# Designs tried in a protein design run: designed miniproteins, single chains, continued (2). Part 94

Each design is a single chain, and the fold is of that chain. pLDDT is the mean over its residues in the fold that is shown.

## One batch from the design tools (miniprotein)

Design m7257
Fold by ESMFold2-Fast:
Structure m7257 (fold): chain A 72 residues (1-72)
Amino acid sequence: MLEVSREAGEEIRRVGEESEKWLKEASAEELIEKFRRVAEKGIESDPSLREIYEENLKKGEEAARKREERIK
């Protein structure tokens, strides 16, 4: 049942650990660039989801900028 996604989950966990460390050290610009690349890849895979990826990218940019403001 969930076994087929377990291997993907293990890879996500590994990437998550690296991402957690990176997120603590990353600048807002680095976060925004990463969000942009993820959105670009998603749109290329399924152009019908363009609006969803673009909206999520905007929300990600806002979140990254708010994070910087709170740290100041």
Scores: mean pLDDT 64

Design m7258
Fold by ESMFold2-Fast:
Structure m7258 (fold): chain A 71 residues (1-71)
Amino acid sequence: MDEEIEVSLLLMQQNVDETHTSHPFSEQQIQSAIKSYQQLVDYSKAGLVDPSVGQRAQQLIEQLQQQLQSL
C-alpha cells in the first residue's frame, strides 16, 4: 500500500511533466490499442474469431476514439 502511493505520486508528477512537454504520450498508447482492436475486427470478419469478439472490439475502438477526441 505504501509502495503503491509512492508509485502513484511519481506517475502523477511524470504525467504533469508530460502534459507540459509532450502530452501525446497517452494518445500514442490509445492509438496502439485502437490498431490492435481493429485487427481483431478484421479477424472476426474473416471468420477467424467469433463475431461477438469483433463487435466488442469495435465498441472499444469507438470508446478509445472518443477518449482521444476529448484530449
Scores: mean pLDDT 64

Design m7259
Fold by ESMFold2-Fast:
Structure m7259 (fold): chain A 65 residues (1-65)
Amino acid sequence: QEELDRIAERAKERLYELTGDKEIADAVAQGVRTVAEDFGLSPEEAEALADRMVRVVANHVKAKA
């Protein structure tokens, strides 16, 4: 749990730096936590998911701008 919390927090910080949107950053962090807990992801899998979600969301925000 502690490692998952750190992974989610890092994803939130990275996405906030990229988008400037705290709500979107918080939503992605919550999504990572929920999916990792529901599917029993390892820390490595959770980190890969977080990295992918940050990249996809940041690219989507940039594409809409």
Scores: mean pLDDT 79

Design m7260
Fold by ESMFold2-Fast:
Structure m7260 (fold): chain A 83 residues (1-83)
Amino acid sequence: MEGLEAGKRALKAKTGEAAKKGGLEAAKAASRNVDDEEGGRASHEGGLLASKAGGESKSSEGTAAGTGGAIAGIGAALHAELG
């Protein structure tokens, strides 16, 4: 379920906060600058991987679980809210 993905993303963020490093890393991964030329592609593919519950989303941006989880959670939340 899409809501379940959003819940898992929140759980991962909570765990990252405890380590601080994980939470900060997730935020950085979600924040593209120009160093990530595949930022747009990662966002598009992240949504696709969310549908497959793919926790193995590895992009050039890095293997930060936060990136995949953040995109999955946002996509699921938006879809649940809008449709």
Scores: mean pLDDT 44

Design m7261
Fold by ESMFold2-Fast:
Structure m7261 (fold): chain A 113 residues (1-113)
Amino acid sequence: DRLERVEEAGRRTRRALLASAGIRLLEESDSPDYDAIVERDGERYVLIVAGFDADIDEVVERVLRAAKKYKQPVLVLTPRIRRDELREALEAAGMRVTEEVDLGPYTLLTVEL
């Protein structure tokens, strides 16, 4: 199945990108609130992936729900070309982007309420 192979390649790429920043992928999720659980510096975080085709308003709502539900910073992985647009939308919704890490063609944002 072509779709299954594309999804598998995407998951492997995400794991490798996160590992390059010292972030360990613990669990992948089909939850509407988040895409994965990761470990960074001994602490666990939820990860939301905002790809090239992701709707910004939907991503902002998912991040808000995850931050309120888990009461921890939320990690957001997005292509670098979408970084500024996503940061502005998150901040307009009352959240703070406290850290940005470049991971090749992607950036990882740490987002707090």
Scores: mean pLDDT 79

Design m7262
Fold by ESMFold2-Fast:
Structure m7262 (fold): chain A 132 residues (1-132)
Amino acid sequence: NNLTKYVQEIIEKINEIGELYYRLQWLIKTQSSLEKILKVEQELIESVQDAIELVDRAIKESTDETIVRYLKQAKDQLIEAKKILEEAKKWLEENKDFPLEVLLKYKREKLLEVQSHLQRAVRAIRRVQELL
């Protein structure tokens, strides 16, 4: 079943996103170099994009309207998370001369917004998994 395979790949990508999210949070908490923070943030953006593409493939393979609805909800939440991450990265690049404390406070606040969207995406994918 192609849909079951894509849902499994989405779950594996969500786990990778979670690991990258906690790594980014840890780098911010430990006041690691901005270079390392930006690198992990870019890896997180790329993993969220990969998840969006996997969800889009799962939508195309599904004929169940309820499953498609939950997959679309997950996709919308992942798109919002990616947008916040890209805006936060751009803001840091434009404001690198600000005191480190100000930069890290902004990053922490944006990561909390990202976490909310990622958690909603995870809940939607779990509902899809329950219907398979």
Scores: mean pLDDT 88

Design m7263
Fold by ESMFold2-Fast:
Structure m7263 (fold): chain A 91 residues (1-91)
Amino acid sequence: SKEEELEALRLLKEAVMSLLRGDYEEAERLLKKAEEIIKSQPNPDPRIVAEYEALKELLEEAKKDPDSRKVILRAIGLGLRLIGLELDLEL
């Protein structure tokens, strides 16, 4: 449902914020919650799935190199894309 997709986007945004704070455990917890919602959808929005997969990969990179400026910049870009998707779905 649209409400479940919006909740998945909110969880992904929270995961990005946790990653940017260096709270990788919380970011992983939020990612798992978003994954449960995405997997419960019969036809998940491929844009939401793509951002989920990107964040999952980015979190693994951040754990290996927590001071990576490239990872931080990619996380910011991902967060902005998630905001754009939420606005598109609400409008």
Scores: mean pLDDT 86

Design m7264
Fold by ESMFold2-Fast:
Structure m7264 (fold): chain A 71 residues (1-71)
Amino acid sequence: MEEEERRRQEELLEKIRQMEENIDNLTVDQLKEGIRLLGEVQGDTDTADLVLAVINVVPDSAKSMFLTMLK
């Protein structure tokens, strides 16, 4: 059930928040990891996989895609 999952989501969201605050210092690979974590937290891995596919074609989009998923 949700109880352990909620605690994990809060921990993951805090990690994601720290990544957002340090976004200018993150590599493309770190941004891709952040997008994977966002997909996991949102329960929508299909959207995360699609975003990751776009970043694999256009790596410079990683920062913009990460910020878009946060909105």
Scores: mean pLDDT 76

Design m7265
Fold by ESMFold2-Fast:
Structure m7265 (fold): chain A 89 residues (1-89)
Amino acid sequence: MEKKKEELEKELKAIEEAVEERIAELKKLLPQADPETKEKIEIAILSYEGILNLELSEEIIEHDPKSAEALRVEIEMRQKLIEELKKLK
């Protein structure tokens, strides 16, 4: 039981770190981007931040409905991992 809890915490941490690293990379590109690329980068950042915060941004729904649906699935998967971790406590 303790090992399973630690494994779930490690998995959640790995997901959070990967998403945060990707956000940092995108933010680094933002100042050098042209207006069209900048908008795409900003939407991508919102998508990744949504995974971390478990919130689907209305801006993503408006600008990219297909990505919004994919993001909803990712949010639900991450929420399930958090719920499983809480269940083990």
Scores: mean pLDDT 70

Design m7266
Fold by ESMFold2-Fast:
Structure m7266 (fold): chain A 82 residues (1-82)
Amino acid sequence: SAAEKAIELARQGNGAKGSEALGPLVQKLADEGKLEEAAELLREVGEEVKKIGEETGNEKAEGLGDGLIASAENVEKLAKES
């Protein structure tokens, strides 16, 4: 899946490629008005990536995880305002 690919790329230190794999799916969900589902996907991937970073000592993976979680919170806020 796109989520699994993003997690694997982040573990390898390729967070930018991980974000690239996830981006089209998040955009499709947003285009379909599924903002809560898009936020859930971002949060699930972000939490897993952060956990991997913490377990492996990969600071870049922790940062990517935090960024994805923050993006999920922003999308959740937009969904509530609509």
Scores: mean pLDDT 74

Design m7267
Fold by ESMFold2-Fast:
Structure m7267 (fold): chain A 93 residues (1-93)
Amino acid sequence: SLVEAVKELKELEERHVKQRVAPSEEELKKTEPLYDFIEENIKDAPEEELEEMVRIAKESVAVAIHLIGLALDYLLNNENVETAERLFELMRK
């Protein structure tokens, strides 16, 4: 689930912030499959799932940066533009 993937990213961020240490290379590699899963599946996500992802992004800098970065990449490459526009609209509300 996309919502589960962004929740896991938020949990990893909270763990790193609490420890006050830079994440290890192994810990950073754990985020890559979560990012890949989001990128591959977000275009087919229903609006209710996108809304939930954006709510989680408001509580997690890592999730917010990833979703904004993905939306910008979509717009720059003229790919999945409707999904990118929906993400920005939801983030503005």
Scores: mean pLDDT 77

Design m7268
Fold by ESMFold2-Fast:
Structure m7268 (fold): chain A 80 residues (1-80)
Amino acid sequence: LDAVKAAVLATAQAVLPKILSPDQAQAVLAELQARLDAATSREDLYRAVAAAVSRVGEVASDEQTVAFAQALADAIRAAL
């Protein structure tokens, strides 16, 4: 679980600054970090990821939101 959390955070840190403003990226990262720190199961991890994607979808384009969701899904698969 910890390796998957680290991979998700690293991916979000790389992708979010490319699609969001610095302040928006920092806010999404802080929320994701807090949710991942509280996660004790894979279900909690998936809920944290879904919440981050939802937050990005409020301000980014649909194409950017889908690309972010795909990057996180790929990171999870690679870390499992």
Scores: mean pLDDT 81

Design m7269
Fold by ESMFold2-Fast:
Structure m7269 (fold): chain A 73 residues (1-73)
Amino acid sequence: SAVDLVMRADLERHTPKAAETLLKLSPEELSALFRRVRELLAQGREEEAIELLKSHGLSEEQAREVVRALKAR
C-alpha cells in the first residue's frame, strides 16, 4: 500500500540498519512499538526503550539507531 511504501522509505532513510527488521512487523505493530518507544524516551527511560526494541528482534546497534532517529525527529 501507499502507507507501507512511505513507512519503508522513512525507515530506510532514518534507520537504515534497523529498517529490514522493523519492516517484518505489521504497520500496526510498528506504530504501537514507536508510540511506546517515544513514551519511554519522553520519560528519560532510554535504556528501557532500547530493551523494548531488542525484544522485537533488533540488535543493540539497531535499537540505538532507532532511538537516535526518534530523538532527532
Scores: mean pLDDT 81

Design m7270
Fold by ESMFold2-Fast:
Structure m7270 (fold): chain A 94 residues (1-94)
Amino acid sequence: SAAVKEEILAQSERGYARIKEVAEKENDPRVAYTLLGIFAKEVVDTLKENESKLTPEQKEELIEHTKRLIEELAKEFNIPEEKLKELIETLEKL
């Protein structure tokens, strides 16, 4: 459903904005990494719960969007490539 995809996208953007604010306030890459791990898990759980309401293409678009958000914050906090890879692999297990 297009409406379900748009709602999940909006929810993920709101969640990302919140974790980014906390990460920037704490100014600690370890906090940023932990928050990104929580964010990735919440997106995975949301996509699994809504699997029957999404087409494979819509699911792929949401995964790719989430990867871009994770990569953006990881770059801002200089998170090591190995740790970034672990976060991306969490999404790719879907």
Scores: mean pLDDT 86

Design m7271
Fold by ESMFold2-Fast:
Structure m7271 (fold): chain A 91 residues (1-91)
Amino acid sequence: EKKKKELEIMKKIIEEEVKKLLEEGKITEEQAKIILEALYKILESNSTEEKSKIVKEAAEELEKLGFDPDEAIDLIIKILLNALEKVKELE
C-alpha cells in the first residue's frame, strides 16, 4: 500500500515538473511526452536492466528531437531525485 501511494505521488510530482518546463518553453510537447513516458516506465520497473534500456531509448528519441542527450539524461535523473526527496518529506 505505502509503495503504491508513493508511486502515485511521484507520478504527480513528475507531471507537475514536466508541465512547468513545457509552460516555460524549455521543452516541446513531443519532448515532454517522451520524458513523462520514460519516467513512468522507470518508476514501474523492478529491473535495473529494464530501467537502463528505458533511459537509453528515451535519450535516443530526445536526441532525434534536438535535445542534447547528456542534458536529457541529467534532466530525467534530476526529476526522479526531486520526486524521491519530496515523497520522503511527505512522510
Scores: mean pLDDT 79

Design m7272
Fold by ESMFold2-Fast:
Structure m7272 (fold): chain A 94 residues (1-94)
Amino acid sequence: MVSISISPRQRSGSVGSTATLSVHVDDSDDPDSQFQITARLLQNGQSQSALARGGQTVSFSFSLSSSGNFTIRVLARNLRSGQSSEAYSRLSVS
């Protein structure tokens, strides 16, 4: 089963700053797989992707151009099995 750990799950930021998100991905059924990880800031459609192996951590950075409550959706897809998992992080920007 594909599993995702996100750090931080909740964060505050300032307008004009950058929020960085660390994503750890693994699959207990297929630990030697490569994953495509996509992180998307839902409110403005900013999206970033990275490739990682099971057990690796990748980082994504998003520019914070407006105040508000934001959600980053993380999708990890195992490229061999096609199985995926989703997790999200929340940002409060002021």
Scores: mean pLDDT 80

Design m7273
Fold by ESMFold2-Fast:
Structure m7273 (fold): chain A 74 residues (1-74)
Amino acid sequence: GTGLPVAGGDDGRYDLSDEERNALSQAIAEIIRAALAGDLERARAILEEFVARAPPDARELARRNWRLIEEYLA
């Protein structure tokens, strides 16, 4: 089944499941890839789609990454 609990390290990072961390990593990778290719509309669409489905901690991390990308491309 999806969402099987796995033991994550308690190293003071956000309390995300492995599935949530994988989804966040995939979304961030796609956002960065699109932004670096100059496709900011696609990068933003990926961000908005992810944020709409994501738990609050993953949502915050995605928004933080987007701010850094916007700053880098300005």
Scores: mean pLDDT 71

Design m7274
Fold by ESMFold2-Fast:
Structure m7274 (fold): chain A 66 residues (1-66)
Amino acid sequence: MEQAREAGKILAEWAKENGEKEITVVAPNRDLAEAIAEGLKEAGFEVVEIRETPDGSTVVKAKLKE
């Protein structure tokens, strides 16, 4: 869980450095998706959607706060 939160922060930092304002992540389950979402929020992104897919994966969409 801690690693997933840290991964979210790393992804957010990478996105900022590359001029990306939106991030979409597919996680294998909701718990990992929520941890990644927390990392994205801490790094200045707003989570706009968390959606579970029929196959058990969870999609997280986030946008950079301005």
Scores: mean pLDDT 79

Design m7275
Fold by ESMFold2-Fast:
Structure m7275 (fold): chain A 85 residues (1-85)
Amino acid sequence: SVLEKVKKVMEKLKREEPEIKSANVSVQGDTVTVSVLVDTHDLETAQRIADKVAERLEKEAGLKVTKTRIVPTKDGYAVIVEATK
């Protein structure tokens, strides 16, 4: 399933990027949303992680990224990537 494929991609990415605290994946129709909590106060690091998530979803999960959003939080940033099947 798309959900299993995306979860596997995010598990690999969490091992490569220690700043990733958590990753949640949801599927609504043809839209896949990945929400990542990044433990950093450096916007450049959050942007790099957002770019990596988008690239891995396209290259390894065969999705098309449509939107990327970075939101400040108390402890860092939330990265939200939306993609279509």
Scores: mean pLDDT 87

Design m7276
Fold by ESMFold2-Fast:
Structure m7276 (fold): chain A 77 residues (1-77)
Amino acid sequence: AEARDAQLVAAVKYMNKAAEYAKNGDIETAEKFAKQARDHLLAAGATPEQAVEAVRTILEHHGVDEEYIERLVEAAK
C-alpha cells in the first residue's frame, strides 16, 4: 500500500509537470515527464492502456492543446 501510494503521488506530480511544460511549448521536456508519469502509474499497478488514459485526462483537464496531447500520449505508450 505504502509503495503503491508513493507511485501514485509521483505519477500525479509528473502528469502536472508534463502539462506545465506543454503549456510553455517545451514539448521535449513534457514528453520526459509524461514517460515518468506512465512508469509510476505502471509501478502502481495500472495497465499500459490505463496509464495512457490517465495522462490524456490530466493534460485535457489542464487545457493543453490537442496536438500536444496526441504527441504526449504517444510518448506515454
Scores: mean pLDDT 84

Design m7277
Fold by ESMFold2-Fast:
Structure m7277 (fold): chain A 75 residues (1-75)
Amino acid sequence: SMEEKKKELEEKIKEAEKNYQSAVDRYNQLMTEAEKAYKEDEEKANELLTQAFIYRALADSYRDELKKLKEEYEK
């Protein structure tokens, strides 16, 4: 039914929102840690930045997925 389809989409949206927020939080944490590390250990800061940009890419992917799911829900 349409109600069951919408309920499934709501669950997928909630999961995508959680995944997006988790990736954003991890990106922000790593960026903060990299900024602190840069003063004492440039190599460690660069490693943290590399990890941060991986989570940024994941967040972008989840954001795009979330947009598509929300557009499908509005149909």
Scores: mean pLDDT 87

Design m7278
Fold by ESMFold2-Fast:
Structure m7278 (fold): chain A 80 residues (1-80)
Amino acid sequence: SMEDEEKIEKIREIGEKAEEEVRKLVEEGDIEKAVKKAKEATKEINKLAEGGTPKVVSAGVGESIRIVGALVDGILEQRK
């Protein structure tokens, strides 16, 4: 298994990348791809965080919220 430190780093890397990609896809009007990207990234994060220490799980939750927040914010902005 990866060390907790390595898991947190990976989770944050996935989250940051997914947030940027989701924001870009929503801005381009590709809501379907944005939703797919958010789902794939949160699934990958959950897989890494599952059964981890509270610190690892907290990192996973934080990044998942970040991705979903970017998706929701972008969609609401596009519906104006």
Scores: mean pLDDT 84

Design m7279
Fold by ESMFold2-Fast:
Structure m7279 (fold): chain A 94 residues (1-94)
Amino acid sequence: SEEERRKREEEEIEEEAERLVRLARELERIGNDPSNERFRRLHEELTRPAAELAAIEEARAAGVALSEEELREAERKREALERASRRLEEERAK
């Protein structure tokens, strides 16, 4: 049903927002550890984009119409966070 579809879409958006918040916290934890100097710059570069992406997703969930520019910026930030996620997995594997 349409109600079930909307509920699933809302749950997916909420789960994605929670995932991004967790990634941002993990990056902050790594950046604040002096032994992880190699990730300090990555943390500095991604902390603001992660927060801005979370705000964009929150606005989208609230039904705010986003501009084409804002949508492109959100995609760029998602790609940056996905690259950071892969980098964190590589570091954990060592």
Scores: mean pLDDT 66

Design m7280
Fold by ESMFold2-Fast:
Structure m7280 (fold): chain A 85 residues (1-85)
Amino acid sequence: EKKAADAAVSLLAAILEALKAGMSLEQGKEGLKIGKKKLEEVTKEYGGPEAGEIGLKALDEALKAETKEEMIAILEEAIEKLESI
């Protein structure tokens, strides 16, 4: 759980920080696609079903975001949930 949660938080926080610093929605989506593959690999190798479910759902929701504000809100909520693990 902790390894998957830490990986998810690090990934989502990096993208969130970049978005707040001026990264575009499209650049954010590319980062999320790469991160989703990485998180799927981490959860497959180390387990962490709760962290994996929260992280992967957040990535899927953020990828469907139509605005930068919506993507930021999804990532912030997911980080709060993952940090509680």
Scores: mean pLDDT 77

Design m7281
Fold by ESMFold2-Fast:
Structure m7281 (fold): chain A 85 residues (1-85)
Amino acid sequence: TDADLVGKINNLLDDSAWITQDVRNNGYTTPAQASKRAAIATDMASIFVSMGRGSDALMRRFTANMDPDMQAQFRQAVHQMMMAS
């Protein structure tokens, strides 16, 4: 349902914001944090592709709390998933 999807998106957005704040507060990125960012970006990409919407508004919403590296990973994951379909 739309409500279930909104909840899932909000959880991923919260996780993305949290890890970005954690890196900012600590002044470094660990390999574990980099892997977690990549996982969040891939999960968001999967949701974006599965929705079949492809809108700029959704893209902006999903990437709003991502750093540039995570945004690049998200875009690459979306592209790869679209090509695999």
Scores: mean pLDDT 69

Design m7282
Fold by ESMFold2-Fast:
Structure m7282 (fold): chain A 90 residues (1-90)
Amino acid sequence: MLKEGEIKTITADEVDKIPAGSIVVVGPLTSPEIVDKLIEKQVGLIIAPETANPALDRAEQAGVKVIRVKTLEEAIELAKKLPGYKVIID
């Protein structure tokens, strides 16, 4: 399993396959159900261009770090600069 420098694009139906501790980039319209699945999978970090999704606040409360950025492109660039396993949900 490659963790360094790998960014994998997955679909929403593949989110259950994300390993624990992963860095996940989510889109601006990502559903609360997907965020809840990321909490269940114990991801390490969520990066999102979303500002007011209540499920992201739930992720923070559950111990998942959330970083909100201006655009999806900025979220992807930030993820590239961080160590660890990285996925983008398309």
Scores: mean pLDDT 74

Design m7283
Fold by ESMFold2-Fast:
Parts: sequence; structure tokens; C-alpha cells
Structure m7283 (fold): chain A 72 residues (1-72)
Amino acid sequence: MKYRTTYVFTGDGAEEFAKRAKEEAAKAPENVTITIEYDAEKKKVTVTIEVETDEEADPSLADKTLTVDLTK
């Protein structure tokens, strides 16, 4: 089954976070897909993590969206 979690990061740290997130996404294992979207005008980074597993996972991990402010 597939589990999708979306994290939205906003604020002045978004550009630096997007660069770091893209580097970490490149290290993801084959059963994990990480998509990084960066909007420079809105200073917003959207990180979508999709995990494919045959194990029963906690339903609270599916289709969840969390927002984090990156301003100092």
C-alpha cells in the first residue's frame, strides 16, 4: 500500500530548506518517493513523501499535511 504525507514549510528560510531537502530526497530508498516543490515568490516549500509498504501502517500517517514556519 502507499502512504502519502505532505509537509508545507513557509518563511524566509524556505530557499535554504529547499536545497537541503532536495539533497536528502536524492538519498531516499527505492520504496520511498520524495517530491520537493519550491515557490520563491511565496517562500513556500512543499515536501511530499510517498512510502510503498506491504505492512499495515498507522492510518494517521496517510494523507496528512503539516505546516511549519521557517522564519527566525
Scores: mean pLDDT 68

Design m7284
Fold by ESMFold2-Fast:
Structure m7284 (fold): chain A 85 residues (1-85)
Amino acid sequence: SENERKVILAEAEVSLLLMGANVAIKYKAPKEEVEKLIERIKEQLKKVKELKEENKDNPELSKRLEEMEEQLEKALKDLEKYLES
């Protein structure tokens, strides 16, 4: 289905962003790189929230989207905290 396709593509994007966040923190990426990553995560978080509303009647897709939202929110918090250091 189109909804399942959108969720799979969102999962791929989230995975890349989470890897990017972990690498940036571990290897102490430059502030400008981290700020760009934060903006990309915020945009993806917005898309995930919109997909959650579209899929509120699909329990399987809703759970996957909820997990993505939690992962992105954690990564965002970790990156913002890193910039304060």
Scores: mean pLDDT 90

Design m7285
Fold by ESMFold2-Fast:
Structure m7285 (fold): chain A 97 residues (1-97)
Amino acid sequence: SSLLQKLLQKQEQDKKIKELEQEMEVLINFIRAGLFSKDEIEKKLLEITEKVIELIKESDDEQKKKILELFERFAKEVIKETGLEDLVKKLRKKILE
């Protein structure tokens, strides 16, 4: 593989990380607007957690750190808006395994 190919792969991954950040923001806004039931929120949190895990697998150390920082900011907002602290702790453990 060429150096250029590695650079292009990094750029594509950075784009996916930015898309994850935007998806997290949209989800928090919908939660704040009262658009989701508790069960729907829990399902969306599981979906986001699976996306976080998949992105971490494909990421370099710098990208992994950024993804983990994004998840921690998202987790704090979810706890603040929903009180789902125990679920968030379980999801955090799954990401760090």
Scores: mean pLDDT 87

Design m7286
Fold by ESMFold2-Fast:
Structure m7286 (fold): chain A 84 residues (1-84)
Amino acid sequence: MEERIEKLKEEILKLFTHLKNPKVTVKDIGRLSYPRTYIEDEEDEERVLKAFGVKSLERIAYNLYKTEKGYVFVEGNLAFLVEE
């Protein structure tokens, strides 16, 4: 599990090569209401909002969201917050 999380962090950071010192926080948000890689349901959205203390999620790519704190990436039961 730890090895999988580290590999996912490395892949996510490849999307943010313009950031000099990004901070990545990972949270287990539990299973989404349906087996999706993106947030479609208000309950799933609220779960991610509470996990990171962010106010909103704006979808900018397949499983990538913009927030006031940075970016959120969702993969299965895991959510990753990338801050600068």
Scores: mean pLDDT 70

Design m7287
Fold by ESMFold2-Fast:
Structure m7287 (fold): chain A 100 residues (1-100)
Amino acid sequence: SVEERVKELLERAKKAIEAGDKSTVANLFTAAMLNAVGYVLDGKYYEAGLYFYTAGQIALLEGDKETASKYFKLAAEYFRKSGRTDLAQEAENKAKEAEK
């Protein structure tokens, strides 16, 4: 499932961050973002929201609060377009917390 793929991507990013492997983290962030854009182009907004949310989580783990907030806001937009209002609210809350 897409949920399993984003979970695996995030776990790989966490391990790369712990190892100081900045190249792998950048590649995984880019993979999350490109998958999100691909799903947007296919009209698959729930899947796009999951990948944008994962990109936000990777940025937050790297300490990039501005990028994290941006991608959590994108995730909220696409969760809302998919009718997933609870996930949209969760992503909006994550964006606000990242800005603090």
Scores: mean pLDDT 92

Design m7288
Fold by ESMFold2-Fast:
Structure m7288 (fold): chain A 67 residues (1-67)
Amino acid sequence: SHSLLDELERLLTRAVVEGLFSPEVAEAIGRAVREGRFDEARALVRAVAGQDPALAAEILALIDELA
């Protein structure tokens, strides 16, 4: 839903501010989700999950709800 997408965009913005993602990676994740490329979006998040496992888990859970 739109509200889940808004929450994803909020978490991606937070992840950029906290240094988990570059702005380019956050945009790539958001675009992949909007285009239905959920496996690609999950792979991008998992690549950095070790830096902040809790935030990565929140983002992955939202991607799974949007799929």
Scores: mean pLDDT 83

Design m7289
Fold by ESMFold2-Fast:
Structure m7289 (fold): chain A 87 residues (1-87)
Amino acid sequence: SLAEEYLRKGIEAFNQRKYDEAIEYAQKALELARKENDKQTEIEAYVVIAMAYYQQGNIKKAKEILDEGLEKYPKSPLLKSARLLLE
């Protein structure tokens, strides 16, 4: 899907430590995943956005993004694990 392609670009940027690019790609993936009803890509996009903010030292924003994802997907193990990292 187009959402998954943007997510892959976001992960690639993250791995290259290009966190602003990772956030931009993952935000596009999030929007597209919502339109496509692709819950898995939506969850993974939340994690990429949050982890990129965390790597930039913006822990408050990282927590906000994960809390937004957890409000929609409260049982997601991936979102719960990422949120525990920020305690």
Scores: mean pLDDT 91

Design m7290
Fold by ESMFold2-Fast:
Structure m7290 (fold): chain A 85 residues (1-85)
Amino acid sequence: SELEKEVKEKIEIIEKKIKEANIKLSEEQQKEVDEILKKIEELLEKGAPKKEIDLLLVKYRETLMTDDKEVREEILKEYEEALKE
């Protein structure tokens, strides 16, 4: 789908920026990133609105830029709350 293509392109851009910045993720950050990416795939399979997927992409980027576990947990919680509204 067009949305799937757009989302994959956005993820690729984020990954490229991380590589260019020479950012190395902790094992914990990598697990959280993998969980967010899995949720994006689930939303795409369900045909969820672009807005929901865009919010998840924002949280994905924020998680990658954060090395504080408590801040990452807060970001993930905000995402879950956004899905309920």
Scores: mean pLDDT 71

